# Designed miniproteins, single chains, part 79

Each design is a single chain, and the fold is of that chain. pLDDT is the mean over its residues in the fold that is shown.

## One batch from the design tools (miniprotein)

Design m2735
Fold by ESMFold2-Fast:
Structure m2735 (fold): chain A 74 residues (1-74)
Amino acid sequence: ALPSPAEARAALEAARDDPEALERVVLQIALQLWDAGHEAAAQELLALASEWMRTGDVDGLIARAEALLRRTYA
């Protein structure tokens, strides 16, 4: 089942201080989106992960990922 925006935020927040765990959570959500047919949303989430890896902006990643899921499920 796809994570809700709140469930995705909770998982990302739980991993916020561990970059390897945070990357794993992002990849897991992206795979779930891809498998559910939300390919564009999965690609956007991976682009947000790339921006986070460049900038270190964890708060921006989490907020934008939650917003992306809200838009995708609308």
Scores: mean pLDDT 87

Design m2736
Fold by ESMFold2-Fast:
Structure m2736 (fold): chain A 109 residues (1-109)
Amino acid sequence: MEEERKLALDSIIQVLEDTALKAIEKAKNGEISVEEAIDTLRRVAEGVERTLRYLAEKGLISQEEADELVRYIREMAEKAIEALKKGNFDEAIKYVKEMVEKLREFLEK
């Protein structure tokens, strides 16, 4: 269903912005630990991957599209985690925003 695809993609974009980005911002401000921000980012990235795989399983996106997006999300999440380990909060924020932009570009197709 076209509506299900849009709602699922909008949902994972929102979780990246409202959960992953906010966790990194809180860690930057000393409100939570870097370890908590890394854990949150890993859980969110895994949830995004599961949603993309689910959409492919249901035929709402192609398996090729899901594989490309999952690979991109994994690469950006790993780069963001490495940036967080180095105290590079702004670089980590940049990589999460790149994940959001990739998903938005895909949604606009």
Scores: mean pLDDT 87

Design m2737
Fold by ESMFold2-Fast:
Structure m2737 (fold): chain A 98 residues (1-98)
Amino acid sequence: MENVEKAREYIDKAIEYAKKLRELDPEAGEQVIKAINEMKEALEKSPEEGIDKATEAAVLASRIALRYAEQNPEAAKVAREMVDYLVEAIKYLREAKK
């Protein structure tokens, strides 16, 4: 399914940014990498489960961005980029359900 493949491309980009976050903050980065991997596993079962887990991962990344906004602006920026890629993945997963 083309829309699911596009969602996977954006998820892979989100993982790249999660790895960058891990270089800046190993604990936060590993936590987000785990959430994105859970999303990938859910996506293999269904787009619906993938959307639910992608939303959870996006919320987590947003929370990290807010937490680091003043203390570590670089980590906050990386976390925001990750949210943007997860939002794009969710859009493609929703198209796959139509």
Scores: mean pLDDT 80

Design m2738
Fold by ESMFold2-Fast:
Structure m2738 (fold): chain A 87 residues (1-87)
Amino acid sequence: MKYRITIVLKGVTPENAEKAAEAARKAASQYGKVLETRATVIGDEAVIEIVVETEPKDAPRMANLAAQAAEKAAGGEVISVTVLPLE
């Protein structure tokens, strides 16, 4: 099943947003197939979106690990994590 995981980080520069996106992608890839990765910076916030294909039971775990990896890589603060089924 496909999921869109959206991670919003505060206090992140465009350069650190790319690092956050790559860290999130790498963490997610350990538990399923990463189909798409996107980073968008809006003011002082970075929005990291990853589309993954995984088992329903693994999606929350992937989201949490991706969010933790993104925060650690960027040095910002995670303010929201959303998991949306696409199918």
Scores: mean pLDDT 83

Design m2739
Fold by ESMFold2-Fast:
Structure m2739 (fold): chain A 89 residues (1-89)
Amino acid sequence: TTTESAAQLHGTQATITVTVRIPVSESEEYLVTGEALDAAGNLLAKVTKRITLSRQELLSAGEVLATVTVTVTTPEAQVVRGVGTVSPL
C-alpha cells in the first residue's frame, strides 16, 4: 500500500540577492542578514550568514562585499524587496 502526497503551490518562487559592504572594525566576525519583504513590509524570509575576516584582509582588499541569497515563494503579482544588514560580532 502506497500513500500518495500531493502538494499544490500556487505562487511564484523568487530569489533575491542582497549585497552589503563589510565595515572595518576590531571584530574579525560579522553577521550578515538578508531579509525578503512584501510591499507592505511583512517579512517573507530571512537568512543569516556568519563571516570571518581579519582587519588585515579588509584593509588589503580596500572594500569587501558580502552576498546573501534569499529564496521565497510569493503570489505571482506580489512585489518582493530585499534588505541587507551587517553587524560586527
Scores: mean pLDDT 66

Design m2740
Fold by ESMFold2-Fast:
Structure m2740 (fold): chain A 60 residues (1-60)
Amino acid sequence: GSGAADGAAIGAAVGAALGGDEGANKGFTMGSIVAYEGGAGPEGAKAAGEAGGRLGRQLA
């Protein structure tokens, strides 16, 4: 569902705002929560968080 994409976008935004490893970690956490609440399930939430954190760190 759309939850995984929303989670990745939120994770990227948080990561970019904070930067570096801290941004990646917080981006992962926030992205995972948003994806899970959006119905992605545990594996989808993990994947969205990982993608969001990675993108956030690259954008910072």
Scores: mean pLDDT 74

Design m2741
Fold by ESMFold2-Fast:
Structure m2741 (fold): chain A 99 residues (1-99)
Amino acid sequence: PTPEQRRADALAAADSMLGTADRAVEAYKAGNKQEASNLTVAAALQGIAALTFEPDNPEVHRKLAEAYRKIAEAAREAGWPQETVDRLEKLAERYEKLA
């Protein structure tokens, strides 16, 4: 693929991750633990796809950081295990530093 196509695909995957993260947040708020877990995994896979297209794109890193931050906050508010919340916050911090 061309560099332009890779950038487009990376940003599309990162935007998909943000949308999935918003859906995960709603599942956490609704108390639907299975759906929240499934959507959190789906968001992470979309993030990996974005990084596969462009590992060093600061805009991709910013979008991944935002998605993980939203999920971490929702998981914390929903009373998920602290270890799970800490892992999500560490992922957000990692991508914030790379942005």
Scores: mean pLDDT 89

Design m2742
Fold by ESMFold2-Fast:
Structure m2742 (fold): chain A 100 residues (1-100)
Amino acid sequence: MAVKEEAIKRLRELAEEAEKLGDSASAEGLRKAIEYIENNELSEEELKLLTETIEVEFRVAKLLREGREEEAIELAAEHAMTVYKVPREEIEEEIKKALE
């Protein structure tokens, strides 16, 4: 299947979910990500990485809106450690600063 078409479909579904939840900022961000994918030639690996990163960011935002801060921090830290190879302690510090 076309990885680009699947990525765009998934991001559109997330944008619709964000709008239904009243999260217009996340919905706008997701629409901009879709536009970026449509206007740029990305490899399958780049598309997968971008889509997975956006899905994690959306889930983190949802957990924060639900007051599930500890779970949101854990998810964001685990994703960043896996993708960016950043030490957990640095990620936890940055997330705590962003939530203040």
Scores: mean pLDDT 73

Design m2743
Fold by ESMFold2-Fast:
Structure m2743 (fold): chain A 100 residues (1-100)
Amino acid sequence: APSAEEQAAAVLSETMKKVIKPGISLEERQKIIREGFDRVVEILIKSGVEPLKAIDIAKDNFIDGINMLYDQGLISSDEKQSLIDVVNDQAERLRKQVAA
């Protein structure tokens, strides 16, 4: 069976493929990032990673993925900033849930 790290990496890769799909709106791209982020965090937590560490790992990997899409010319500068903002907002939202 694939490891939790391999499962998380697969979800990240599929999320990045969906984000660059032609003809979708920025709002749909933001939704794809939110859903993929939550799924990666869930995989890591279920594998025994501490919740706050799982959120930080997912945040770093999603920001790296988004930067890679920009460097490859697949998204604009404005789209890159918007998607990074969504990642930061989702990380903060989940951190507040852990602290409650």
Scores: mean pLDDT 88

Design m2744
Fold by ESMFold2-Fast:
Structure m2744 (fold): chain A 63 residues (1-63)
Amino acid sequence: AEEIEKAADEFEKKHSKDKSLQPTIDQMRADAEHARVYAQDPEEALKLQQKRTAERRAKRAAA
């Protein structure tokens, strides 16, 4: 959890001028949040991961 959040902070700090990397930063932040939930409750984290996967698949199918 802490490692992912630190990596996201460093990436954002180094690439703050590049707007094309904003989606990557957002994804890293989402991964850090998921890791925190996983550390507290692995079952809840698995449900969130499944929901996010289903949402991505639905968006891909709709696109």
Scores: mean pLDDT 70

Design m2745
Fold by ESMFold2-Fast:
Structure m2745 (fold): chain A 87 residues (1-87)
Amino acid sequence: PPPALPPMSPRVRELQEAILAGDVERVRALLEEDPSLAGELIPTDDHLLVSPLLLAGLVPDPEKRQEILAILREYGAEEDRVEPVGP
């Protein structure tokens, strides 16, 4: 059986904050430093690990949302990936 959710790494936390803030430049910079962040799952308040693409859908600014989605996909982020603790 899987253990409790792991804590966010500092870079995963920064990516989450940048996405939610609609900070396109910061998202790009983080992925340039660590492309594997696009494949990392981000913890949410719903006790789920979600892909950065799913989180980016919450960005209220449509232009910034589209830019962030494009950057994440360029770095290999999977669409609609959710990691449940157990179905």
Scores: mean pLDDT 71

Design m2746
Fold by ESMFold2-Fast:
Structure m2746 (fold): chain A 87 residues (1-87)
Amino acid sequence: SQGEDIALAGAAVSQANANRLLELAGKSSPELATLLRAAAERNRDLAREILDLLSDPEEAARYGRRATAESKRLLADGEALYAQDQA
C-alpha cells in the first residue's frame, strides 16, 4: 500500500541517517561523538517506532512523514557540528 511504502521509506531514511551519524561520531572529538551518538540513537528509535506501527499502515505513514523530517534535521545538525569540529 502507499501508506506502507511511505512508512518503510521513512524507516529506511532514519536508519541510514543513524548510520551516517555514527560514522561521523567515529571521526569526531569525544564531546561531539557523544552528541552524534545520541542523535543516531534517536534516529534508530524513529525507525523502530515506524516499524512498530506497520499493523496500521496509514498511522505508520503519518508518523513516518514526521519522523523523516526529524531524522533529516538531526542529520543536518550533526553534519554542521562535524564541519565546525573539523575547522
Scores: mean pLDDT 91

Design m2747
Fold by ESMFold2-Fast:
Structure m2747 (fold): chain A 81 residues (1-81)
Amino acid sequence: AQVRNLVLSPEEVKAIQEAVSPLAQEFEDLLRAGAPAEEIVAKVREMERAGVETLESLGKLDEAAAMRAWGEGLVRIVRSR
């Protein structure tokens, strides 16, 4: 998928990955364990906050808004199970 108007350097991408990757692993572990939807949602919200805070610290406010939209979309998917 092509993302419009998002321009991140390799260093900025790395910072986001370092902030989110441990939480993404915990999210995958919860999915494999068949955890309750609201427990999975709580982990999605932690990933969303970590990504948004990292992007905002880099001055990437539009990208932070896109990260929030991603989190909301994933919460809807998790709750539809």
Scores: mean pLDDT 78

Design m2748
Fold by ESMFold2-Fast:
Structure m2748 (fold): chain A 100 residues (1-100)
Amino acid sequence: MPRPPKTDEEIYESLKNTAKFAKTLRPGQQIHLAKFYLKQAEEYLKQGKEEEAKHYAATAILLLETLKGKADPEKAYKLYKEKSPEELIKEAKELLKEVE
C-alpha cells in the first residue's frame, strides 16, 4: 500500500510514544499488541517492504521489553537501524516465547 516514507526522526518518535503508551496497558494487552506488530512485520517482509517490516518488528520488541520493565526506545531505534528485518523478527519471536 502506498504511504509516505517515515524519516529516522519520525520512527524514533514513534518508538518513544509506543513505550509511553505500552506502560498504560495491561500485560495481556501488551502481548496482543506485540503479536499484531510481529504479524504485520512478517507480512511486510513477504511483500518486500523491508523498512516497514523493520519498524513493526522493532515496535514488537519494544512492547515485549516494556512488559519486562526494560523499555528503552533508544535501544529499539538502534536495533531498527543496525539489524535486518529478518534479525528483528527473529528477536521479537524469541522475546514473545519468553513472555508466553
Scores: mean pLDDT 81

Design m2749
Fold by ESMFold2-Fast:
Structure m2749 (fold): chain A 75 residues (1-75)
Amino acid sequence: MRARIEELAARADPLLERAAAGEASPAELEELIRLLEEMKELIRRDPSLSPEEKEAGLATLDGAIEQARRQLAAL
């Protein structure tokens, strides 16, 4: 579980940096949203995480997804 989340995070990190810089293309924003949504499902399904850890992780990802969706809508 965690290894897969780390793999997805490593793929999302450069896209998050490009989005933060305002340089992300629509395709990069769509890929970022997809990766973050997959990470949310993994966090929800992880029985080793406490409810508090799940809430914190999901809230962080929801914020990033919403920011990426707003940026995509502005293009």
Scores: mean pLDDT 81

Design m2750
Fold by ESMFold2-Fast:
Structure m2750 (fold): chain A 83 residues (1-83)
Amino acid sequence: SLEQQLTIQFARLLALLSEIYLALKQGDEDRLAESLKQFDETVAEIRRLAETMDPETKAQAEKMVALLEKIRKEILEEGKRKA
């Protein structure tokens, strides 16, 4: 179902946030770049899926994407301060 596909993509975003955090902590610049790329590609896929769904589900998906993008930004900013 579309709901299952959306759930899988959000689970992937959470896993990618963990990868980004670990790559920053380990100083792995190649892994960081790849994880950031996959994060952006996963966000694009979520938006593509959400566009075909009802307005309430689309709004919830966009809100969750915005929250995860904010968390990514905070991880990157913390990495710069504590690197």
Scores: mean pLDDT 86

Design m2751
Fold by ESMFold2-Fast:
Structure m2751 (fold): chain A 87 residues (1-87)
Amino acid sequence: DAVEELFAAAVDRYAERLGSLYYSVGGYPSLEEAIEAARAWVSDTMRGIDPGNEPVTEGEKLAVEEIRAEGERVFAEGRALEAARAA
């Protein structure tokens, strides 16, 4: 499924970026734990699911908007690829 493959790749990309940022500001005992937490949050955000907590900084608010926009682009691209494969 092209949509699922593109989605998984995008989630991995943003989870690594966001997890690295979260680890650098503290709050997580390891980089791996920060990336894992970011992965779950990014996946939900890209699917349009409320991650449960309001962002507390302007940077977090901007990240939410960017990740949501990326999710919409990924789903649109995946749908277009599947349509092209069907033709």
Scores: mean pLDDT 69

Design m2752
Fold by ESMFold2-Fast:
Structure m2752 (fold): chain A 100 residues (1-100)
Amino acid sequence: MIKELEEALEEIKELLEEALENIEDEEIRKKIEEFREKLEKEMKQLIELYKKNKEELEKQLKEDMPEYRKRNGLPEEISDLARYIVELARKFLEELLKKA
């Protein structure tokens, strides 16, 4: 789960670094840098949110409901979100490369 988010972030960083190596246009490079910083910040916030919710979920599961973990779907939702973010980064890079 956290590993999937970390792997998605690493894949995004690799794609952005490759784009920066092939682009000399300062405006496009600035947009790539801003996009990288925004995604890294948002991804770190998602990882922290998951860590906080995991502790709360384990507490609730122990005390209140055996099915609490199943109802929240956090493992599956975060995996899908990581995949979505990678796809979004690829589309962003393809759009920028068309202008370069």
Scores: mean pLDDT 62

Design m2753
Fold by ESMFold2-Fast:
Structure m2753 (fold): chain A 72 residues (1-72)
Amino acid sequence: VDEKTEKAIKELKEKKSVASPREKKVYDQAIAQLERTKELTKDFSKEVQENLVNLTIESAKAMIESVRKEEE
């Protein structure tokens, strides 16, 4: 679970480095949400941790896609 979350955060940070100023704000928010979810779920069962982390990753991706569509 932790490795998957760390990998997702790393990928978002890498994408942020080459993103536009507007997209960088969205990536910052997505990264913060993932880090917060990781901290809040540390005491939960593995299944609950995985489900909540997956939901947060999906939400972050949806938010980034929404910003991309607004630019078109």
Scores: mean pLDDT 74

Design m2754
Fold by ESMFold2-Fast:
Structure m2754 (fold): chain A 71 residues (1-71)
Amino acid sequence: SAIDEVWALFGEASKAARAGDYAAALAKLEEAIRVAEQARDNGEISEGLADQLIAEARRAMEKIRAEAAAQ
């Protein structure tokens, strides 16, 4: 499902961030946003669920960018 794909991408992003690969982590979160948007546009998930998943991805991206800037 699209939800499972988004959570798998979040897991991959988390793994990349722990390895210090912030570029890969951000790319995975951008892909998660794309998957959530497509699932919403196809009617596979609600707008509210898509907005929550996208907000979580964007929040994670902000944290990763802050960590990269602090290095």
Scores: mean pLDDT 87

Design m2755
Fold by ESMFold2-Fast:
Structure m2755 (fold): chain A 64 residues (1-64)
Amino acid sequence: AREKVEEISSQLSPEAGKRVRESGELSLAAGADEEGVLESIRDTASSFSEEDRKKALEAIEKVE
């Protein structure tokens, strides 16, 4: 899960990547499994710009 969070965040802008890392760390701290972590990242991505959101969803698809 953590390695997938890093892989997703590295493909985004620095600002979007930071938000993905924060969301992933929070989900992991709450005891979420891999699917739950990815779901949290999808939810976070919904608040991004259309371009960053598309990149985030594409990156999530690649790590699933």
Scores: mean pLDDT 78

Design m2756
Fold by ESMFold2-Fast:
Order: sequence, then structure tokens, then C-alpha cells
Structure m2756 (fold): chain A 94 residues (1-94)
Amino acid sequence: MEELEKLLEKARQNASDFLAHYREALRTQLLDPERAEGAVLYLKFLRDADAGKMRTFEEIEKELTPETRDEVLQWAAEEFGLSDEEIARMRELL
């Protein structure tokens, strides 16, 4: 547990600089069909980690239904300030 918490904390610290540009970076990624699915997997990983749940990407992928994708995209819109149009584009690429 403590090792997973340290990995998450290190990811959050390293993501601090990334998060400053996350909206613009994500906007670019959302227009790339090959990257949209990976972006949703990563967002669900972050959301689950924020809720204190540590999961593998394989476990996350198995739980990733259309309903769960919508929940993750809504969470991302609230956390990263994504517009409804940006979220709609990501849904179209999935």
C-alpha cells in the first residue's frame, strides 16, 4: 500500500508541470483517434487513485463500459475545465 501511495504522489508531483498544460495537451490528444482510448484509461486511473483505489490498467479496461466512460469524462470536465464540446469529441473518438 505505502509503495503504491508513493508512486501516486510521485506521479502527482511530476504531473504538476504537465497539469499546467493538461487542458491544451488533452485537447490535442482528443483529436487523435489512436490516443483518445488511452486518455480515457489514464483519466479513470487518476479518478480511481483520487478515490483511494489503486488498480492496474488491465482491471480499469475491464470496468470501462460506455456508462463508466461518461462518468470519467464528466469528472475530467470538472477537474480540468474541459468544455462540453471537448468531451463530446472524445466520446466520438471512442
Scores: mean pLDDT 65

Design m2757
Fold by ESMFold2-Fast:
Structure m2757 (fold): chain A 74 residues (1-74)
Amino acid sequence: RAAFVAHVLAAASAILKGDAEKARQHMVEAGRLLGRPEEAERIADEAIQKLKDGADPVEVATEASRRLAELAAA
């Protein structure tokens, strides 16, 4: 669980810095730790697309973190 939280926080930090590649890597690793890499990859791709469309990075980071936490609870 600690490793999962660390990757979610690192992904959120990367989103806030505009580092889409680092954000994607950390979200995919969080998904691998849950045994759900395909779902995490979809969350990552949707978050990156929202950033490209000009969405607020804080809102994108919050939504992606929420979706990954819900994935962990399932």
Scores: mean pLDDT 82

Design m2758
Fold by ESMFold2-Fast:
Structure m2758 (fold): chain A 99 residues (1-99)
Amino acid sequence: HMERRRREWEERRRHNKVDPSSPDPRDRFNAVSRLVGVVIRGVGALVMASREELERAIEELREAKEEFEDDEKMVALLEKQIKALERALREGQREDPLA
């Protein structure tokens, strides 16, 4: 049990690495969704996340939204992620701890 749990924990850390450049649109959406999750859940991550990365993630989500237009649940989730990223970007601009 110990060896298996340790390996799963290690893989979970590696799984945190996402590739938004994947040609698979679902893979790109998953990568962007994970980035959004890190930004939302990580207190202070809003400041550490690159503004350029947030803007790119928003564009990727908008493209995915158009592609999955037939999936109402996916569209709703994408809209939530876009709003979350836009809010994170706005908070990051208002609060600059390095300034």
Scores: mean pLDDT 58

Design m2759
Fold by ESMFold2-Fast:
Structure m2759 (fold): chain A 76 residues (1-76)
Amino acid sequence: MKRSKTKLSEYFAKSGDLALELIRKLLEEGKTVEEIAKRMRELALKYKSPVAAIYAAELSFYEKLGKSLEDIRKAL
């Protein structure tokens, strides 16, 4: 069931920033989109993070749509 409060925006903002910073570091290490998506799924399962799960799914779809790492970086 969907439950929204003002505090939820702060949770997503903070978790989103951490996820984006992790993605950025992995990109700088020369990891592929597929490898980054796999790592985000592992983190989502380990820490039960919905934000990490969302980013893992989006990265997988961006790769399938032929989006390059540069296009993904511009969207972030």
Scores: mean pLDDT 62

Design m2760
Fold by ESMFold2-Fast:
Structure m2760 (fold): chain A 86 residues (1-86)
Amino acid sequence: GPPVPDEIRELLTRFGDELSSSGTLTIEELKEMAELLKAGKVEELLEKLLEEGRISKETAEALLNNPEAQELLKEILEKLVESLEE
């Protein structure tokens, strides 16, 4: 596909690094994240992750303010969940 803009790539890399540093990613957690993003519940997802100490406030605010990053994250999570269930 086309190259991802550097700003979005850096943001999603930071998001992934923070999730990996704060605990183990389970298939159930990935499914829950994908479902919330599909439902347009981005704020609910980010508040949950922030309250659980999974991501920083800066990462949460950056994702909330970037709809393109939200759509790409949704696609990545959906594909990852499908791959892990096969």
Scores: mean pLDDT 81

Design m2761
Fold by ESMFold2-Fast:
Structure m2761 (fold): chain A 69 residues (1-69)
Amino acid sequence: MKEELDKEVEAAIYFLKGAIADILGDPETAARWYEKAAEHGLKEAYDNMARAYEKSGDTEKAEEWRKKA
C-alpha cells in the first residue's frame, strides 16, 4: 500500500505553510514554502510562488515561475 504520508500530503502541508505566511504579510517566507510545495509536485504552487516573489521584490524569479505555471 502507498504510505500514509506521501509526497502529495507533504506538498499540501508546505503549501498551507506558504499560505499562512502570505496571510501574515511575510511574502519572502511564503515564497520559500510554496517552492517546497512545487518541488513535491504541486504545480498549483507555481502561481502562488510567483506572486510571493513579486511581493518580496524578486521580479526575475516571479517571471521564471510564471512561465512554468
Scores: mean pLDDT 76

Design m2762
Fold by ESMFold2-Fast:
Structure m2762 (fold): chain A 72 residues (1-72)
Amino acid sequence: EEEERRREEASKILEKEIPQGVADIIYAVAKTDYRLGRVTAEEAAEFVIRVGEKAGLLDQGRKYAEEILAEA
């Protein structure tokens, strides 16, 4: 399943340290996956918040999550 495969890939990324530069790319990917219907808005929002936490960019992660949820 597309959503299951995406969640598994996301989980593997979250298992490792996330450099701040990589976090921006992950935010873009999560938003794209939501727009393509691969994940729900809630799943994408939760994922970008978690990425922000691991990268030390929690406020930016929350902002991205808010933008994704606003589109839903």
Scores: mean pLDDT 70

Design m2763
Fold by ESMFold2-Fast:
Parts: C-alpha cells; structure tokens; sequence
Structure m2763 (fold): chain A 61 residues (1-61)
C-alpha cells in the first residue's frame, strides 16, 4: 500500500542519513508521494523501486 511504501522510504532515509545524495533522493520521493495523493499505487511502487536501485548504486560507489 501507499502507507507501507512511505514507511519503507522513511526507513531507507534514516538508514542512509550520512549519504547526502541518497537522502536527497529519498526526501524527494517521500515529498512527491505525499504531495500527490491521487497517484496510483502502481506508479508509487515503480518510483520506489527506481529510487531504491539508485540508492543501492550510490552506496556501491
């Protein structure tokens, strides 16, 4: 659900607090979801998976 995805994003933000690029991406994703209440869950999930992938790539670098 949307609430569960937001919880996972908030958790990732806290876990990546020391990485400013990862934090900025996660903050943008959280804000985007909160400011677009009519966004379909499928689109929210897609955005979540993309952000997670980018964060993982940043951590691997």
Amino acid sequence: SKEEILEELEKLREENRDNPSARALLEMAIRDIKENPDMPVEKIREAFEQVKKVVEELLAA
Scores: mean pLDDT 77

Design m2764
Fold by ESMFold2-Fast:
Structure m2764 (fold): chain A 74 residues (1-74)
Amino acid sequence: MSREELLERLRELLEELRARTTDPAVQRSLDGLIRLIEEGRLTRGHVEYALALVEEYGSPELVERMRELAEEFL
């Protein structure tokens, strides 16, 4: 998978999690990560942080998708 395809899939997953959460702190963290993707500033550490957020707040299906994406980035 290309890096552009990985970034797009990550953005879609984070937007899906954002739509499912009502926690303003989680929403702010997700908005920050999405902005970093859009600005081309996403680092390996940000991917690890995104994985941790998805594992804590995501559904089992979102966790599986995020783990697959994280393996491609990490």
Scores: mean pLDDT 85

Design m2765
Fold by ESMFold2-Fast:
Structure m2765 (fold): chain A 89 residues (1-89)
Amino acid sequence: SSEKILEEAKKLLEEGGPRSKIDGLIKKLFELGDVKSLEELLKKALELGDYETAAKLIKYLSVYDPNLKKAQEIRNKSLEEIIEELKKE
């Protein structure tokens, strides 16, 4: 279930890895259309200072953003650009 995927992803984020498994779980939540779980993981990643995971989540969430202009701006940014923006506070 998506709830179990979210719980596992949160635990792995708090434990600091492995990143490949975290990435796989995030992709699974994205494929399920679980926007709420993706948003919860984004908050957790930002809280932990995991800007790489946060940037990936922002990219996935942009697909579901009703603001098409904002979604396109995020689509056009590299992952590295988003990471640097997040580090600015």
Scores: mean pLDDT 86

Design m2766
Fold by ESMFold2-Fast:
Structure m2766 (fold): chain A 65 residues (1-65)
Amino acid sequence: SSRIEELKKKIEELEEELKRIQEEIEKNKNDDPMKLTILEFRKLVLQSSIYVLKKILEKLEAQEK
């Protein structure tokens, strides 16, 4: 369904954003502890959002078959 397709696209977009944050964390590993902490929090928020959306996707796919 179009709803499932839109949700998959949103998950993919968030996974790309997570990849960028992970690359930025690695790049800044020794520079600024405060910046690193903020990036780690952003990473956790993105991971949590992706987890929830994937759970919604699983339930929607189960309802369609």
Scores: mean pLDDT 83

Design m2767
Fold by ESMFold2-Fast:
Structure m2767 (fold): chain A 70 residues (1-70)
Amino acid sequence: SAEERRAENLMGAFRQAAEMNKDNDEIVEGIFEVAEKAIEALSKVLSPGVIKRLREELERTKEEIEAYRA
């Protein structure tokens, strides 16, 4: 649906912002907090399966940033 594509595009933007700022812990933490709140808001209008995929993509982004810092 159009709502699903907009949500996917929004999560892609959060991922790109986190990757661009991966050297700044404070900015990255802020981006992840906003992304988590965005997923919570989207859970009211999107199917649970779509929300699960968005959460899995966010978790993958967090893992990639953590691996970069390790």
Scores: mean pLDDT 83

Design m2768
Fold by ESMFold2-Fast:
Structure m2768 (fold): chain A 81 residues (1-81)
Amino acid sequence: SSLEKARAHLEAARRALREGRLEEATRHIKEAARLLTDDPTTIAGITLRAIGAVLDAELTGDEEAARRELEEIVEELEEML
């Protein structure tokens, strides 16, 4: 089911975040969002937040802030399960 696939992507995102793989976490977050909602505004918002967090980490070196933002997105998506 879409919910089972979304849960697997969110679990993979959490693992990627623990390993410091922000780009991998972002890909899993995007896939989970697409499986959990058909609302293009919600999908676009989540995608922009995730990409923005990774870009900010690349520009500032603040990987902790990026990880925290991506963790918050994962928590929001988990509430939709």
Scores: mean pLDDT 88

Design m2769
Fold by ESMFold2-Fast:
Structure m2769 (fold): chain A 91 residues (1-91)
Amino acid sequence: SLEKEMEEGLERAEKELRETARELGLDEEKLLEAARLHSEALKYAKLGEYEKAAEKLEEFAKLAAELAENEEEKKKVLEELKKKAEELLKK
């Protein structure tokens, strides 16, 4: 089911994000909240509620900006997250 697939995906993502946050010295709770907001945006998009999806993506963007002290730090976080996503796709 979609709910089960989303739940399993979120659990895997949460574990990887916690490990990444610890390695990078980031606020673990803020990173997990950002992941939750992104997941909710995808859920609203699938339900056809694009206005709510956009609102959640805006909240995600604001929180992601707060995680970075500067543009270089934000770039490092994004590069590490892309690397983790690529590794998951190869398994």
Scores: mean pLDDT 66

